# Ledger of designs, part 98: designed miniproteins, single chains

Each design is a single chain, and the fold is of that chain. pLDDT is the mean over its residues in the fold that is shown.

## One batch from the design tools (miniprotein)

Design m3614
Fold by ESMFold2-Fast:
Structure m3614 (fold): chain A 110 residues (1-110)
Amino acid sequence: MIKLTQSGGGTVAEGGSVTLSGKISGADISKHTVSWYQQKPGENMVFVASISGDKVVVAPEYQGRFTISRDDSNNTAYLNMSNLTKDDSGTYYFVLDHGLFGEGTELTVV
């Protein structure tokens, strides 16, 4: 059984930085695709970033501000978010293999 545990978020000042974490138990993260998605109330989920093996993808809107990293020894992926804007507020979902969703963490930029 695979379990996803998300952490990070909260309230952060505009122009600040925050890191979100997604931890996997029951599987080896190095053998899977991990992704982050943002959702705002009443809107569709938008793709933010993914890592699969050595392939890293960051959506154009977040390039230069957000990076994704992976620590295989700790079975954890990180979304590193910098130069935050109020538009970055929302619920962020950690996703395994495009189908298994974590419970989400909320970010509020003030």
Scores: mean pLDDT 87

Design m3615
Fold by ESMFold2-Fast:
Structure m3615 (fold): chain A 75 residues (1-75)
Amino acid sequence: MEITTVEVEFELKGKKAKIKLKIEGDDVIDVEAEGVSDDAVEVFLKATSKALKEGKSIEEAVKIGIEEGKKYEEE
């Protein structure tokens, strides 16, 4: 099956953050993160996986995941 690698850089609390995802079909099979807490990564993964299963594109699913994770990190 096709594996897609997505790498996103963003700012979190004034610091550079990065997330790299490996996606196979509608499942996130691997994640690497820098500058993000493990709890926020879990929120990103849950939101991204939900969006993928709802039929959203990989690009939209990742955007949704990033926004939910940022909200979580804002306390």
Scores: mean pLDDT 77

Design m3616
Fold by ESMFold2-Fast:
Parts: C-alpha cells; sequence; structure tokens
Structure m3616 (fold): chain A 61 residues (1-61)
C-alpha cells in the first residue's frame, strides 16, 4: 500500500549514506518481495532496516 511505501522510504531516509537511486531500488525490491511473501507491514519495515544495516556494514569494510 501507499502507506507501507511511505514507511519504508522513511526508514531508508534514516541512512543518509544510501543514495537516492539506491533508496528507490531498495524500496521497490523490498515492497515486491513483501508482496510475494505476504509479509506484514511490520515485517516489510524490518526488512528495510536490515537491508540498510547490511549495506552500512558492507560500506564500512
Amino acid sequence: SEEVRKKVREELDKYPFISEEEKERLLETILKNGEKNKASEEEVIETARLAAEILRQERAR
């Protein structure tokens, strides 16, 4: 839903090292996978947080 999209975008916006292009790509991937897996809103948002944290760790290496 539009509300879930907004919440995922808000979560990704907490990570300023992620470029706008990366945010859009992650947003679409997370939402698409959430629909396929019938994930709840909370699960989709948590997936966004985990994806951002993984990217943060990769950049730190």
Scores: mean pLDDT 80

Design m3617
Fold by ESMFold2-Fast:
Structure m3617 (fold): chain A 82 residues (1-82)
Amino acid sequence: LSPIQEAEILISLARMYYSIAELLASKGDYESAIESLRKAIELLEEALRLAREVGDEELVREAEREIREVEKKLKEYEEKLK
């Protein structure tokens, strides 16, 4: 796989973990939802690293946007555990 293809796959996997987190949260399982979101962030950070290495500015912006979205959702779910 090219680094660009690898980054795109990592973003797709992160989106799957995000969807799993939303499903878990809908069942009231915020602890498992948070774990799934943390996995999504980890995958997106690796995608961002690869995008930066190849200088794909579009892919960098995409990964950064998705990291911000996941971080917002993580904070939302963390508030549910208080």
Scores: mean pLDDT 89

Design m3618
Fold by ESMFold2-Fast:
Structure m3618 (fold): chain A 66 residues (1-66)
Amino acid sequence: SSKVEGAAAFLASFLGDARHLLPEAIALLRAGRVEELPEPLRPVVQYLLSQGLSRDTIVAALETLL
């Protein structure tokens, strides 16, 4: 999906060396626990949700980055 690819590229630009946080972030986001997401991912995920991306699309994007 072009939306998943775009979200993955955007999220990747904020990960830097924080890729080790991806499994935790995916689990928290699947549980709807957005406020508990680790930095730097929490504000980025909140931004994507505010722009109308679905939680499922963001999860798929994060899984692409594993």
Scores: mean pLDDT 85

Design m3619
Fold by ESMFold2-Fast:
Structure m3619 (fold): chain A 66 residues (1-66)
Amino acid sequence: MTKVTLSGLSVPGAVAAALRGIGAPGAEAKVIGDDTVEVTGDLSEEDVEALRAIAEASGGTAKVER
């Protein structure tokens, strides 16, 4: 089970909604702060790289915990 924390996001609610479409069954995306979204689930390496790219495109960063 992988946890990815995205921070520094300008619109975390919209990002969380988009992240629910990343294709991992049972993956959960939750807004946990004013600019922070947490994604948990059985994420592939491609999913994790996509999350990092989304965070960077939104002006933020991603932290991965396995």
Scores: mean pLDDT 72

Design m3620
Fold by ESMFold2-Fast:
Structure m3620 (fold): chain A 88 residues (1-88)
Amino acid sequence: SQAKAEELLERFKETVETDLKGLEKLAEEGKVSLEEVKQAKEVFEGNAEKVLQELKKLKAPKELLEELEKLKEEALARFDELIAKLEK
């Protein structure tokens, strides 16, 4: 149902924001390695794919699929910024 699809996407957004903010703070404090950030990025990509497949299974409207894609692009950009900072 659309309500289930919306709830799934909203929970994923909240999880991603919490995890990324935590990771960004740990990186600023020097408490996370480049390898750990790269691993977190891979885990995120796998979770985003699982959410996409579940949204498709729920027959989510195109707008929710586009919202997930935007979330994925924005999160990947934040991971790449962290990776670039730690590679210095």
Scores: mean pLDDT 89

Design m3621
Fold by ESMFold2-Fast:
Structure m3621 (fold): chain A 77 residues (1-77)
Amino acid sequence: MKSIELLREEERDGVHTVVLKGTKDGTEYLVVARTDADGRTTVTVINLDTSEVVSVQEGYAGSLEEVRRLAEQALLE
């Protein structure tokens, strides 16, 4: 089963950061989604067993809720 845990959610000076932890097929992944002051969002997925970056995605988000949705989508394939 897939599970998702919210580890961090913050907004500071127009920068939104969401960190999620998810489990797929017995492997734990860390998802870090960060938006800069211009709304550009980078979503990075890290395999916690190997510390390897498995994907990096770019998008746009104007709110903390939108950043969180992008982070969750990155875990869902």
Scores: mean pLDDT 77

Design m3622
Fold by ESMFold2-Fast:
Structure m3622 (fold): chain A 84 residues (1-84)
Amino acid sequence: MEVIKLTIEVLSIKQLSELTYEVTLKLEGKEIKVTVEAESITTSLFGLIEEAAKKALEEQGYEVLKAVALLGEKISVEADVVRP
């Protein structure tokens, strides 16, 4: 099993409804939009970002072992994944 670390950049977060968010991510030069649903209005935005990154990676065929949102100059997610 080959585990690799990928960095996903968060480009934007848009609220579509009370509990639904559209997260735009950049993975290896590709822009991916993912819709995630919050369990409640108090759901952590970082948790939503991690879930969005996991969903985007799984849609690209990756197996996600770990995903962690990081705040620096921009919001990013570091993910430990297995290639498809």
Scores: mean pLDDT 78

Design m3623
Fold by ESMFold2-Fast:
Structure m3623 (fold): chain A 60 residues (1-60)
Amino acid sequence: MEEEMKYIVEIAVDIALETNTSIEKMAEKVREGLKEMGKYSEEQIEEIVKKIKEEYEKAK
């Protein structure tokens, strides 16, 4: 996974944990934001979202 994509995952998980935001809500916001940027493919966005959920469960 690209280092930039890893950074997005780490920041999203950290924010969700620190702000007590549901991971589902965080994942949805990240998905929408990345789609609006147009920098990542739909497949890459879904991989980022999947990794956010996986890392959140590990940190829980």
Scores: mean pLDDT 79

Design m3624
Fold by ESMFold2-Fast:
Structure m3624 (fold): chain A 63 residues (1-63)
Amino acid sequence: EPSEEQRRIEEMAVVAAKAAADVFNKEGKDITDPEQLDNAVQKASDAARKALEEARKTWEEER
């Protein structure tokens, strides 16, 4: 049985994955060259990091 901390980490991973997927879905339609692909990857990474920070802050505020 996963601990509360493990479940929190899993939820953070899901939130980050959803944020990255949302960015790829938005940018992916317009990707026509390698430069745009690199830019989309960077934006997805930034979105994932931001989502992780927000999730962590929200859980810190709740507890």
Scores: mean pLDDT 74

Design m3626
Fold by ESMFold2-Fast:
Structure m3626 (fold): chain A 62 residues (1-62)
Amino acid sequence: NGAEKSAEAAKKAAEEGDSAAAASARYQVFLETGDENGKKGALAGAAGDAKAAAEGSIRGAE
């Protein structure tokens, strides 16, 4: 379902250094299933890791 797709997207985004996309996808999983891990991951990513993710994504794309 959509939640599984979002979880897979979050994993791939995290591997690529795109924590902002990973956090967004985890939050979607939380909204669809109530998955507590999705909620915690989304909050951590949005608040603490968004800038690190942007830098990682830029360097990864180079």
Scores: mean pLDDT 58

Design m3627
Fold by ESMFold2-Fast:
Structure m3627 (fold): chain A 66 residues (1-66)
Amino acid sequence: TYQLSPVELKILSYLNDHPDEALTPEELAEKLGISRATAQRALDDLVARGVVERQADGTYRLNPGP
């Protein structure tokens, strides 16, 4: 139902391969070769979609299911 941008798909692919990892936007940007601002915006949208969660320490991870 929700349409994901190419950047969001790259982030989800990475997080799905590392579902137990928690990463900062800057660290994720470095790993994917994108800007920090791009990673931050994509992560914020993914949190709004409920597929990624933001931790209190500023890291992001794949939302644990089910």
Scores: mean pLDDT 78

Design m3628
Fold by ESMFold2-Fast:
Structure m3628 (fold): chain A 70 residues (1-70)
Amino acid sequence: MYEEVEELYQKAQEAAEQGNSEEAREYGEKAAELLLRLAEQSPDPGTSEALRQAAEDLRREIEEKVKEAE
């Protein structure tokens, strides 16, 4: 599961670096959605909160990279 998030995040970063802002946002959103699903499936509130924070951080990082490439 985390491997899927990592792959999507890497694709989002590569797309952002290439100036493909739409693809970067699409891959970033898919990675964030997977993190949120993992958070919903976690019975531990601390783990759930950490995963939600990771999704927010990922979205922010991709948006920052997209803005830098524009």
Scores: mean pLDDT 80

Design m3629
Fold by ESMFold2-Fast:
Structure m3629 (fold): chain A 60 residues (1-60)
Amino acid sequence: MELFEEIKKVAKEAYEELKPKMSEEEAKMAARAVGAQYAVSKGLSLEEADELAEKAVEEL
């Protein structure tokens, strides 16, 4: 699976896990943070990680 698809999957899993426990806006913000952290762990820069995580959350 491409790195972006992995980030999207991680962000989506976090979003769906958190969605029943908090507002949709808060869940999306948390999902973006989780996705960005995952991307950084895979070797992306903070800037690249944040950009891809934002895109992944928008495409949920």
Scores: mean pLDDT 80

Design m3630
Fold by ESMFold2-Fast:
Structure m3630 (fold): chain A 60 residues (1-60)
Amino acid sequence: MEKAKEIEEKGLKKAKEAAEKVGAEAAESVRNATIDALKALGEEMSEETLKEMEEIVEKA
């Protein structure tokens, strides 16, 4: 529970930084890594976080 929230928060921050410094491809890579990390814990990315990640990638 706590670990999943930290992974989502860290992933969002990294995705925003990747979008600003590198672009959409890097932001998409961070999104995918965050999803994989959550799956490793048996967790699924929340719809709210997933939507925010999609917006970051699209805006990049």
Scores: mean pLDDT 79

Design m3631
Fold by ESMFold2-Fast:
Order: sequence, then structure tokens, then C-alpha cells
Structure m3631 (fold): chain A 95 residues (1-95)
Amino acid sequence: GKAEELLEEAKRLLEEARELLEELRELKGKPLPLGRIIGYVLRAIGLILDAERIKEEAEKDEEMPEEKKEEILRLAEEAIRLAEEALRLGMELLR
């Protein structure tokens, strides 16, 4: 159902945000082609936008079980937080 699909999407986005953040932390201070830096920045923005969409869809669903809604919102908010950190690191690579 919709709740299960949003939960799985939220889990996937959180995993992708963690992986992106770890990759950018490893790249700190290393010279990178501009195209790669822009790619990381766009990936971070995409993750933020996708997680915000999931958050809004869960918040607006009045029929969704409260426990599942709270779990989806928590995972989406964590994904946004990590993706925002990744965005900051990606922007620091721009000169």
C-alpha cells in the first residue's frame, strides 16, 4: 500500500544520503573536475527534494496509521539533514 511504498522510499533515500555524505567526506581536500563537483551538488539537491516530497505526502495522508506516518517522517527528516550536510560539503569543493 501507499504507506509501505513511502516507507521503503524513505529508507532508500536515507541510505543514499548516508552514502553520498560518506563519499564527500572522503573527497574533502582532494582536487576534482568541476563536472564531478556539480554532479555531487545536484545529487544532494535531488535527495532533499525527494525526501521533502515523501514528507509532504505522508503528512497529508489522514488515513495512514500514525506509527507508520511517524516512522516515514523521521526517516525523511534524517535523509534531508544528511543530504543538506552533503550539499554543504559539495559546495565547499567549488572554488
Scores: mean pLDDT 87

Design m3632
Fold by ESMFold2-Fast:
Structure m3632 (fold): chain A 70 residues (1-70)
Amino acid sequence: MEELEIEIIRALLRIVHGVELSTAPKELHPKLEELFERYLKKIEEAKSAEEARKILEEYLEEVKRLLEEA
């Protein structure tokens, strides 16, 4: 079931990215793409569902900071 949890977390990351691209100013799109690619790679390297959840939490915090600094 750990594989399923990691897949769900990966899907959530993709959903967040898609929503942010739809709502954020175009000027932020390159930075949002860079964050998405970086964190997607980190999740692919995650060895546990717990690690993947922490990576998702860090991604959400980084996205929030990026949107607040705009």
Scores: mean pLDDT 80

Design m3633
Fold by ESMFold2-Fast:
Structure m3633 (fold): chain A 82 residues (1-82)
Amino acid sequence: MAPLDDVSPERLEAIRELVEEALKTGSASKLTAAALLAIAHGLDEVVKLLIEFMKADEAGDEEAAKKAAEETLKLLEELRAA
């Protein structure tokens, strides 16, 4: 599998922007796009967090959705810094 550090900062920022927009708007399409990009780049840990965000959003749990989104954004920043 390709190393996580091979993912360009621009791709990580694109996923981050989609996650931030999904959190602000509740857009399932933006969240799905973020998950598909994360899958395409082998970001398995990011995908797991996005699945938790999707589950919380479907359940109407705003606190859990926000927490999952914040953890996703933090992980993306850590991957960018590595």
Scores: mean pLDDT 77

Design m3634
Fold by ESMFold2-Fast:
Structure m3634 (fold): chain A 107 residues (1-107)
Amino acid sequence: MEPKRIYRIEEVNGRKIATAVLAEEVKDGKGKILASVTVVGKNLTDEQLKELADRALELALEYGVTHAAISLDDDSPEAIERALELLREEMKKTKTPNKAVSARVES
């Protein structure tokens, strides 16, 4: 079955959290997660969070990482690009499948 991308955006303590999951066939609550990404931003729109989550998910798929996370205290384009580059560099260091990878950019 073709893998499905599932997106969820929620607000917790004044921060928006976007989660993107790539999963094989979910029936009766059963499915296989191929990759997941969590993105935390303060002032990003839902569309910006989804785009950032998609970019991080593509990196996870490229490097064979099953979980990735990005946390932003600065929502500038420069901070976003820096977070993605830090995530990419951390993924390049991953030699073991199923490693969780994170990048945090503080203001």
Scores: mean pLDDT 73

Design m3635
Fold by ESMFold2-Fast:
Structure m3635 (fold): chain A 82 residues (1-82)
Amino acid sequence: SSMTEMVEKIRREEELARAEARKRQQRFDLRVSWTETGSTIEEIIAFAKEQGLDLKELNERLERDYDGALSEGTEMKRKAQA
């Protein structure tokens, strides 16, 4: 009987899909935070660490998928340090 194994596989795939959707939403929320609230890069990194995001992957994906978000964060950091 493979029915129980198939149901468990589907549930695992759904959980993985939900986790990936959550990570995508978190990256979007970080971009919005950089744009709207003027959060510093340090604040965004602290939030990402708290949420268990891979900072290297996060940076690469933000640069690819959200052009300008890192530049906006850098400018806000400069303003906060002035």
Scores: mean pLDDT 60

Design m3636
Fold by ESMFold2-Fast:
Structure m3636 (fold): chain A 103 residues (1-103)
Amino acid sequence: NEREEYLKIIEEIKKKSGLSNREIANLIETAIEMAETGELKPLPPLPAPLPEVSDEELIEMFKRAKEVKEKVEKLPELTPGQKAGLNLIKQLLGEVTDEELAK
């Protein structure tokens, strides 16, 4: 069940980081923007202002991030912004750790 897999990802991020749905959504939006534009962006500020994002909205954002990741990974050369965005998407999806990103 695709929805259940994304809900597990959201729960895991919250357990590890203490981030809200809004803060996770802001990270996803920043990662997508960097991956699509190729420009480095600062990480969104914490704590994030309300209003909160629903789990369903957050799942839709993760689906979009995964599509962007698949497109960017196919590029022969990546800009620093594209690399940063791609790595942040992978980190949020649980595909890489913070330690792996530091290499």
Scores: mean pLDDT 76

Design m3637
Fold by ESMFold2-Fast:
Structure m3637 (fold): chain A 119 residues (1-119)
Amino acid sequence: PLEVARELAAARGLVPQIVPLDVARAILAPHGITETTEYLVLMVPAELAEGATPEQVLRALVETWLRPTPVAVEELSAAERRRLGIEGLRVIGVDPADAEAWAALGEAIARLLAEAAAA
């Protein structure tokens, strides 16, 4: 799954981040996103993901969803998953054309990194 996610990300100039399902559920459930039976892959710009864990990137992405800024969610179709041999993979990311969403994600990641360094 990771190799295919990297190929898809590379085609878009993005970096995949894999979050364990239990961690993803813990982060998403408080925001009303309660059902995920699939691996989560975050497709984000490499520059915004630098120094951050996949968990921190997901937390930052969720924070940007609370703003009036569109967030791209890419879910591979069943046909695409079969073709690629990656059943159960869900891709969540930020639209690279949305400069405001990218800026908000970058700020949220920086804040989470500062918080982790202080702990």
Scores: mean pLDDT 58

Design m3638
Fold by ESMFold2-Fast:
Structure m3638 (fold): chain A 73 residues (1-73)
Amino acid sequence: SNEDKFKELKEKVRKLAIETMAQQLIEIGQVLDEAIRKKLSREEIDRMFAEVNERNLAKIKETDAEIEKLLKE
């Protein structure tokens, strides 16, 4: 039924969003560990955070596009 199809779609969208957020948190953690390990300066850490933020925004846009594609099935 259309209701069952909508429920499956909603679950897929939710799962995709959770997985994307989890991956972003892992990446942030890895970058922080790298910064500490390499004893980076405050300025270098700020630069790395700016790069992570740009990558995360790009990934969010990509995930939004995938969600839109799923919704248009």
Scores: mean pLDDT 77

Design m3640
Fold by ESMFold2-Fast:
Structure m3640 (fold): chain A 98 residues (1-98)
Amino acid sequence: AKELIEKGKEYLEQGKYEEAIKAYEEALRVTPEEDKVLRAEALANLGDVYLKMGKREEARKKYEEAIRILEETLGPTHRALLEPGTNLGLLDIEEALS
């Protein structure tokens, strides 16, 4: 699962968004439900891919899923929430301004 997340990040950096999505979705499939932190990491990375593609609603849903898992696992103030929480907040600000 960790190797698939790393591969997805490499695809994202190369602008290969469809390959990045497939790698992160495969990571979610092979990661046990009990490994909540890795599943949340894959979901947050999927959100990043959708955000770079301009798919704001899909990005929002992935960040919200990642945040929910992290809040349930680590608590609502854990630093792992900062990046998906910040990106979700930026989407809300942009929506309010449009």
Scores: mean pLDDT 72

Design m3641
Fold by ESMFold2-Fast:
Structure m3641 (fold): chain A 75 residues (1-75)
Amino acid sequence: MKLTDEQKSRFRGLVLGEMMGLVELLRSQGFSTDEIIERVEEYGKRLLELNKDNPDLKEVIEEVTKYVIDLIRRS
């Protein structure tokens, strides 16, 4: 199913918020940068499997996962 740009933007914001929330939770629990990256990658893979039938959602999930990992590595 094709998503509109507005639907993709809303979904991107939701996924980004969930991933950043996970990052902050893991940092508060004393996880290392490498461990946090691994957990974000695992979460992204899970989201991809759940959304395997929607290529537009998969593209957004992959984009956001890479973006969050890059942010963590640069921080």
Scores: mean pLDDT 83

Design m3642
Fold by ESMFold2-Fast:
Structure m3642 (fold): chain A 75 residues (1-75)
Amino acid sequence: MAEEYEKKAEEAEAKGDLKKAGEYYGKAGDAYYEEGKYKKALDYYLRATELYEKVDLMEAMRYATNAIKVAVELL
């Protein structure tokens, strides 16, 4: 469930584990996308991108690409 990934992301972020937080926000985005909640999926992919920009540029680019794909669904 998307909300479980959101809670895990918040917990990881509170612990300072930016890589894990980005991963879980990315998973929350994936789960919301599967539920058809594209606005929430976009918001979480952007949050994952922001966190990964600090630790892993390749993963940041991957989630930025996912955010673009979701934005197209909102048109």
Scores: mean pLDDT 83

Design m3643
Fold by ESMFold2-Fast:
Structure m3643 (fold): chain A 55 residues (1-55)
Amino acid sequence: MPSEEQEKIIKEKVEKALKEKGEVTSEDVKEIAKETGLSMEEVVEMAVKIYMEKK
């Protein structure tokens, strides 16, 4: 599970991608994974969790 610090980075980057492109691409996920040290799968899971829990 990512730390609170890693979650903040994921949230910031995902929000930026959605604002600029309307979607989060594989390239965005790869960049976030590189910055956080997480796998691309973990980044996707956390992004989904952050935005689905909002509902």
Scores: mean pLDDT 75

Design m3644
Fold by ESMFold2-Fast:
Structure m3644 (fold): chain A 90 residues (1-90)
Amino acid sequence: MEEKEKEARKYLLKGMKAYSDGNYDEAIKYFEKAAELGTPEIKARAYMLLGIIYLDKGDLEKAREYFQKAAEASPDPEAYRAVGEAILAG
């Protein structure tokens, strides 16, 4: 359990680095892996980051879908809905 969580966190970091470098396809794969391996909280974070990438790619439908998945996966859905809504509106 703890080992998978640590691995998921490493994938979040790799995804963030790939995103920072402009490698969106690599970032997407890393965040998908983090969501697969992670706890509900890590899944929510990974889905939120996927939403941000799709927003940057101009895919508003995918961005909204992932922000909704982040809220649904989160132990605090209301907080994640507020963040996703703010990102889409800002």
Scores: mean pLDDT 80

Design m3645
Fold by ESMFold2-Fast:
Structure m3645 (fold): chain A 58 residues (1-58)
Amino acid sequence: SAVALAIQHDLGLSAAEVEELRRLAAENPSRAQIEALARRLGVSPAQVRSAVEALRAE
């Protein structure tokens, strides 16, 4: 999707890493889950939360 491609470009993530965000977006993620994924991807928790909301909105 255009949203997934924008997230890849803006956050410097691979397609596989955006699919991890998409799986998280299908759930009601806890703060701990958001923080853990942010550490693994090398981005901020706020960036993960923003990307999850963008993926939900499509």
Scores: mean pLDDT 83

Design m3646
Fold by ESMFold2-Fast:
Structure m3646 (fold): chain A 79 residues (1-79)
Amino acid sequence: MNLSPTSGTVGTETTLTGKTPQAGTKVTVIAPDGSVVAEATSNKGGYFKITFTPTQAGTYTVKATYGDKEETWTFNVYA
């Protein structure tokens, strides 16, 4: 899997894109406080696109769930 970009800034709209190994994979963006701030499902090609505006600085977790498997990436947000 690939995730782009890997960093952003508070108050700036960010579009995360990537490709999952399996189509229909749930992709979740989790804020530093553990709250879910955005979700998407990858299309039949495995491509996903998530747009959100971070309100908190810190490390966000991008989590892909397919079946009983999980993969995670970090997205760093600066003030």
Scores: mean pLDDT 79

Design m3647
Fold by ESMFold2-Fast:
Structure m3647 (fold): chain A 83 residues (1-83)
Amino acid sequence: MDDLRDQGISYFLQQQYQQQIQVYQQVISIDPNDSSAWTSLGDSYYRMQQYQTSIDYYNRSLSIDPNDSGARYGRDRSLQAIS
């Protein structure tokens, strides 16, 4: 699990968002209640300018942890991009 998270962070820092998506999709298949993994998926889709998809992932993160400030900020930012 931690190795997958470290790999996901590495891909994000390298701007390899498709690879990060693949890694975090593996994380959520193992633990679907991992709110931080859902937030990371939202961040990847936001960076790819897929704002509707990023909102869906942030909403899933917030359904698990409504106090996730990263997911809340990311959702609001993505909503403004499509408004």
Scores: mean pLDDT 83

Design m3648
Fold by ESMFold2-Fast:
Structure m3648 (fold): chain A 55 residues (1-55)
Amino acid sequence: MEEEIKKEIEEYLKEHPDTPKEVLEYIVENLEELNMKEVAEYLRELAKKLLGYEL
């Protein structure tokens, strides 16, 4: 399940490179609250790599 979510996150960021940093920060916060730390970290890494955002 987490691997499927990671794949969807990568596809989303590639399709929506104009996504605001604040939206991604909100998603990361919610993932951390759900104890999905690995997915949250993956999103941070992709946001930095693909969009240049420090989350």
Scores: mean pLDDT 79

Design m3649
Fold by ESMFold2-Fast:
Structure m3649 (fold): chain A 84 residues (1-84)
Amino acid sequence: MEKEKEAKKKIEELERKKAEAEKEAEELRKRAEELAKEAEELEKKGEDASELAKEAQKLMEKAGELEGKADELAEERAKLEAEL
């Protein structure tokens, strides 16, 4: 019974961490889209958008890393659920 209780607590922790990572990744993607749109508008006006484009790229990379972390957490959770 103790092992089942510990597994359930770990599953809840993994679900919470996954949800947090997914939410943060979504927020970063939305910010990257905003910056990319601003960069496109500046480029249409013939202005230098390189800084905004670089910032958007960094946010997209960070979002991808968080999505990868969420996938790893999902796999670990599924493995624990299968062991119950």
Scores: mean pLDDT 82

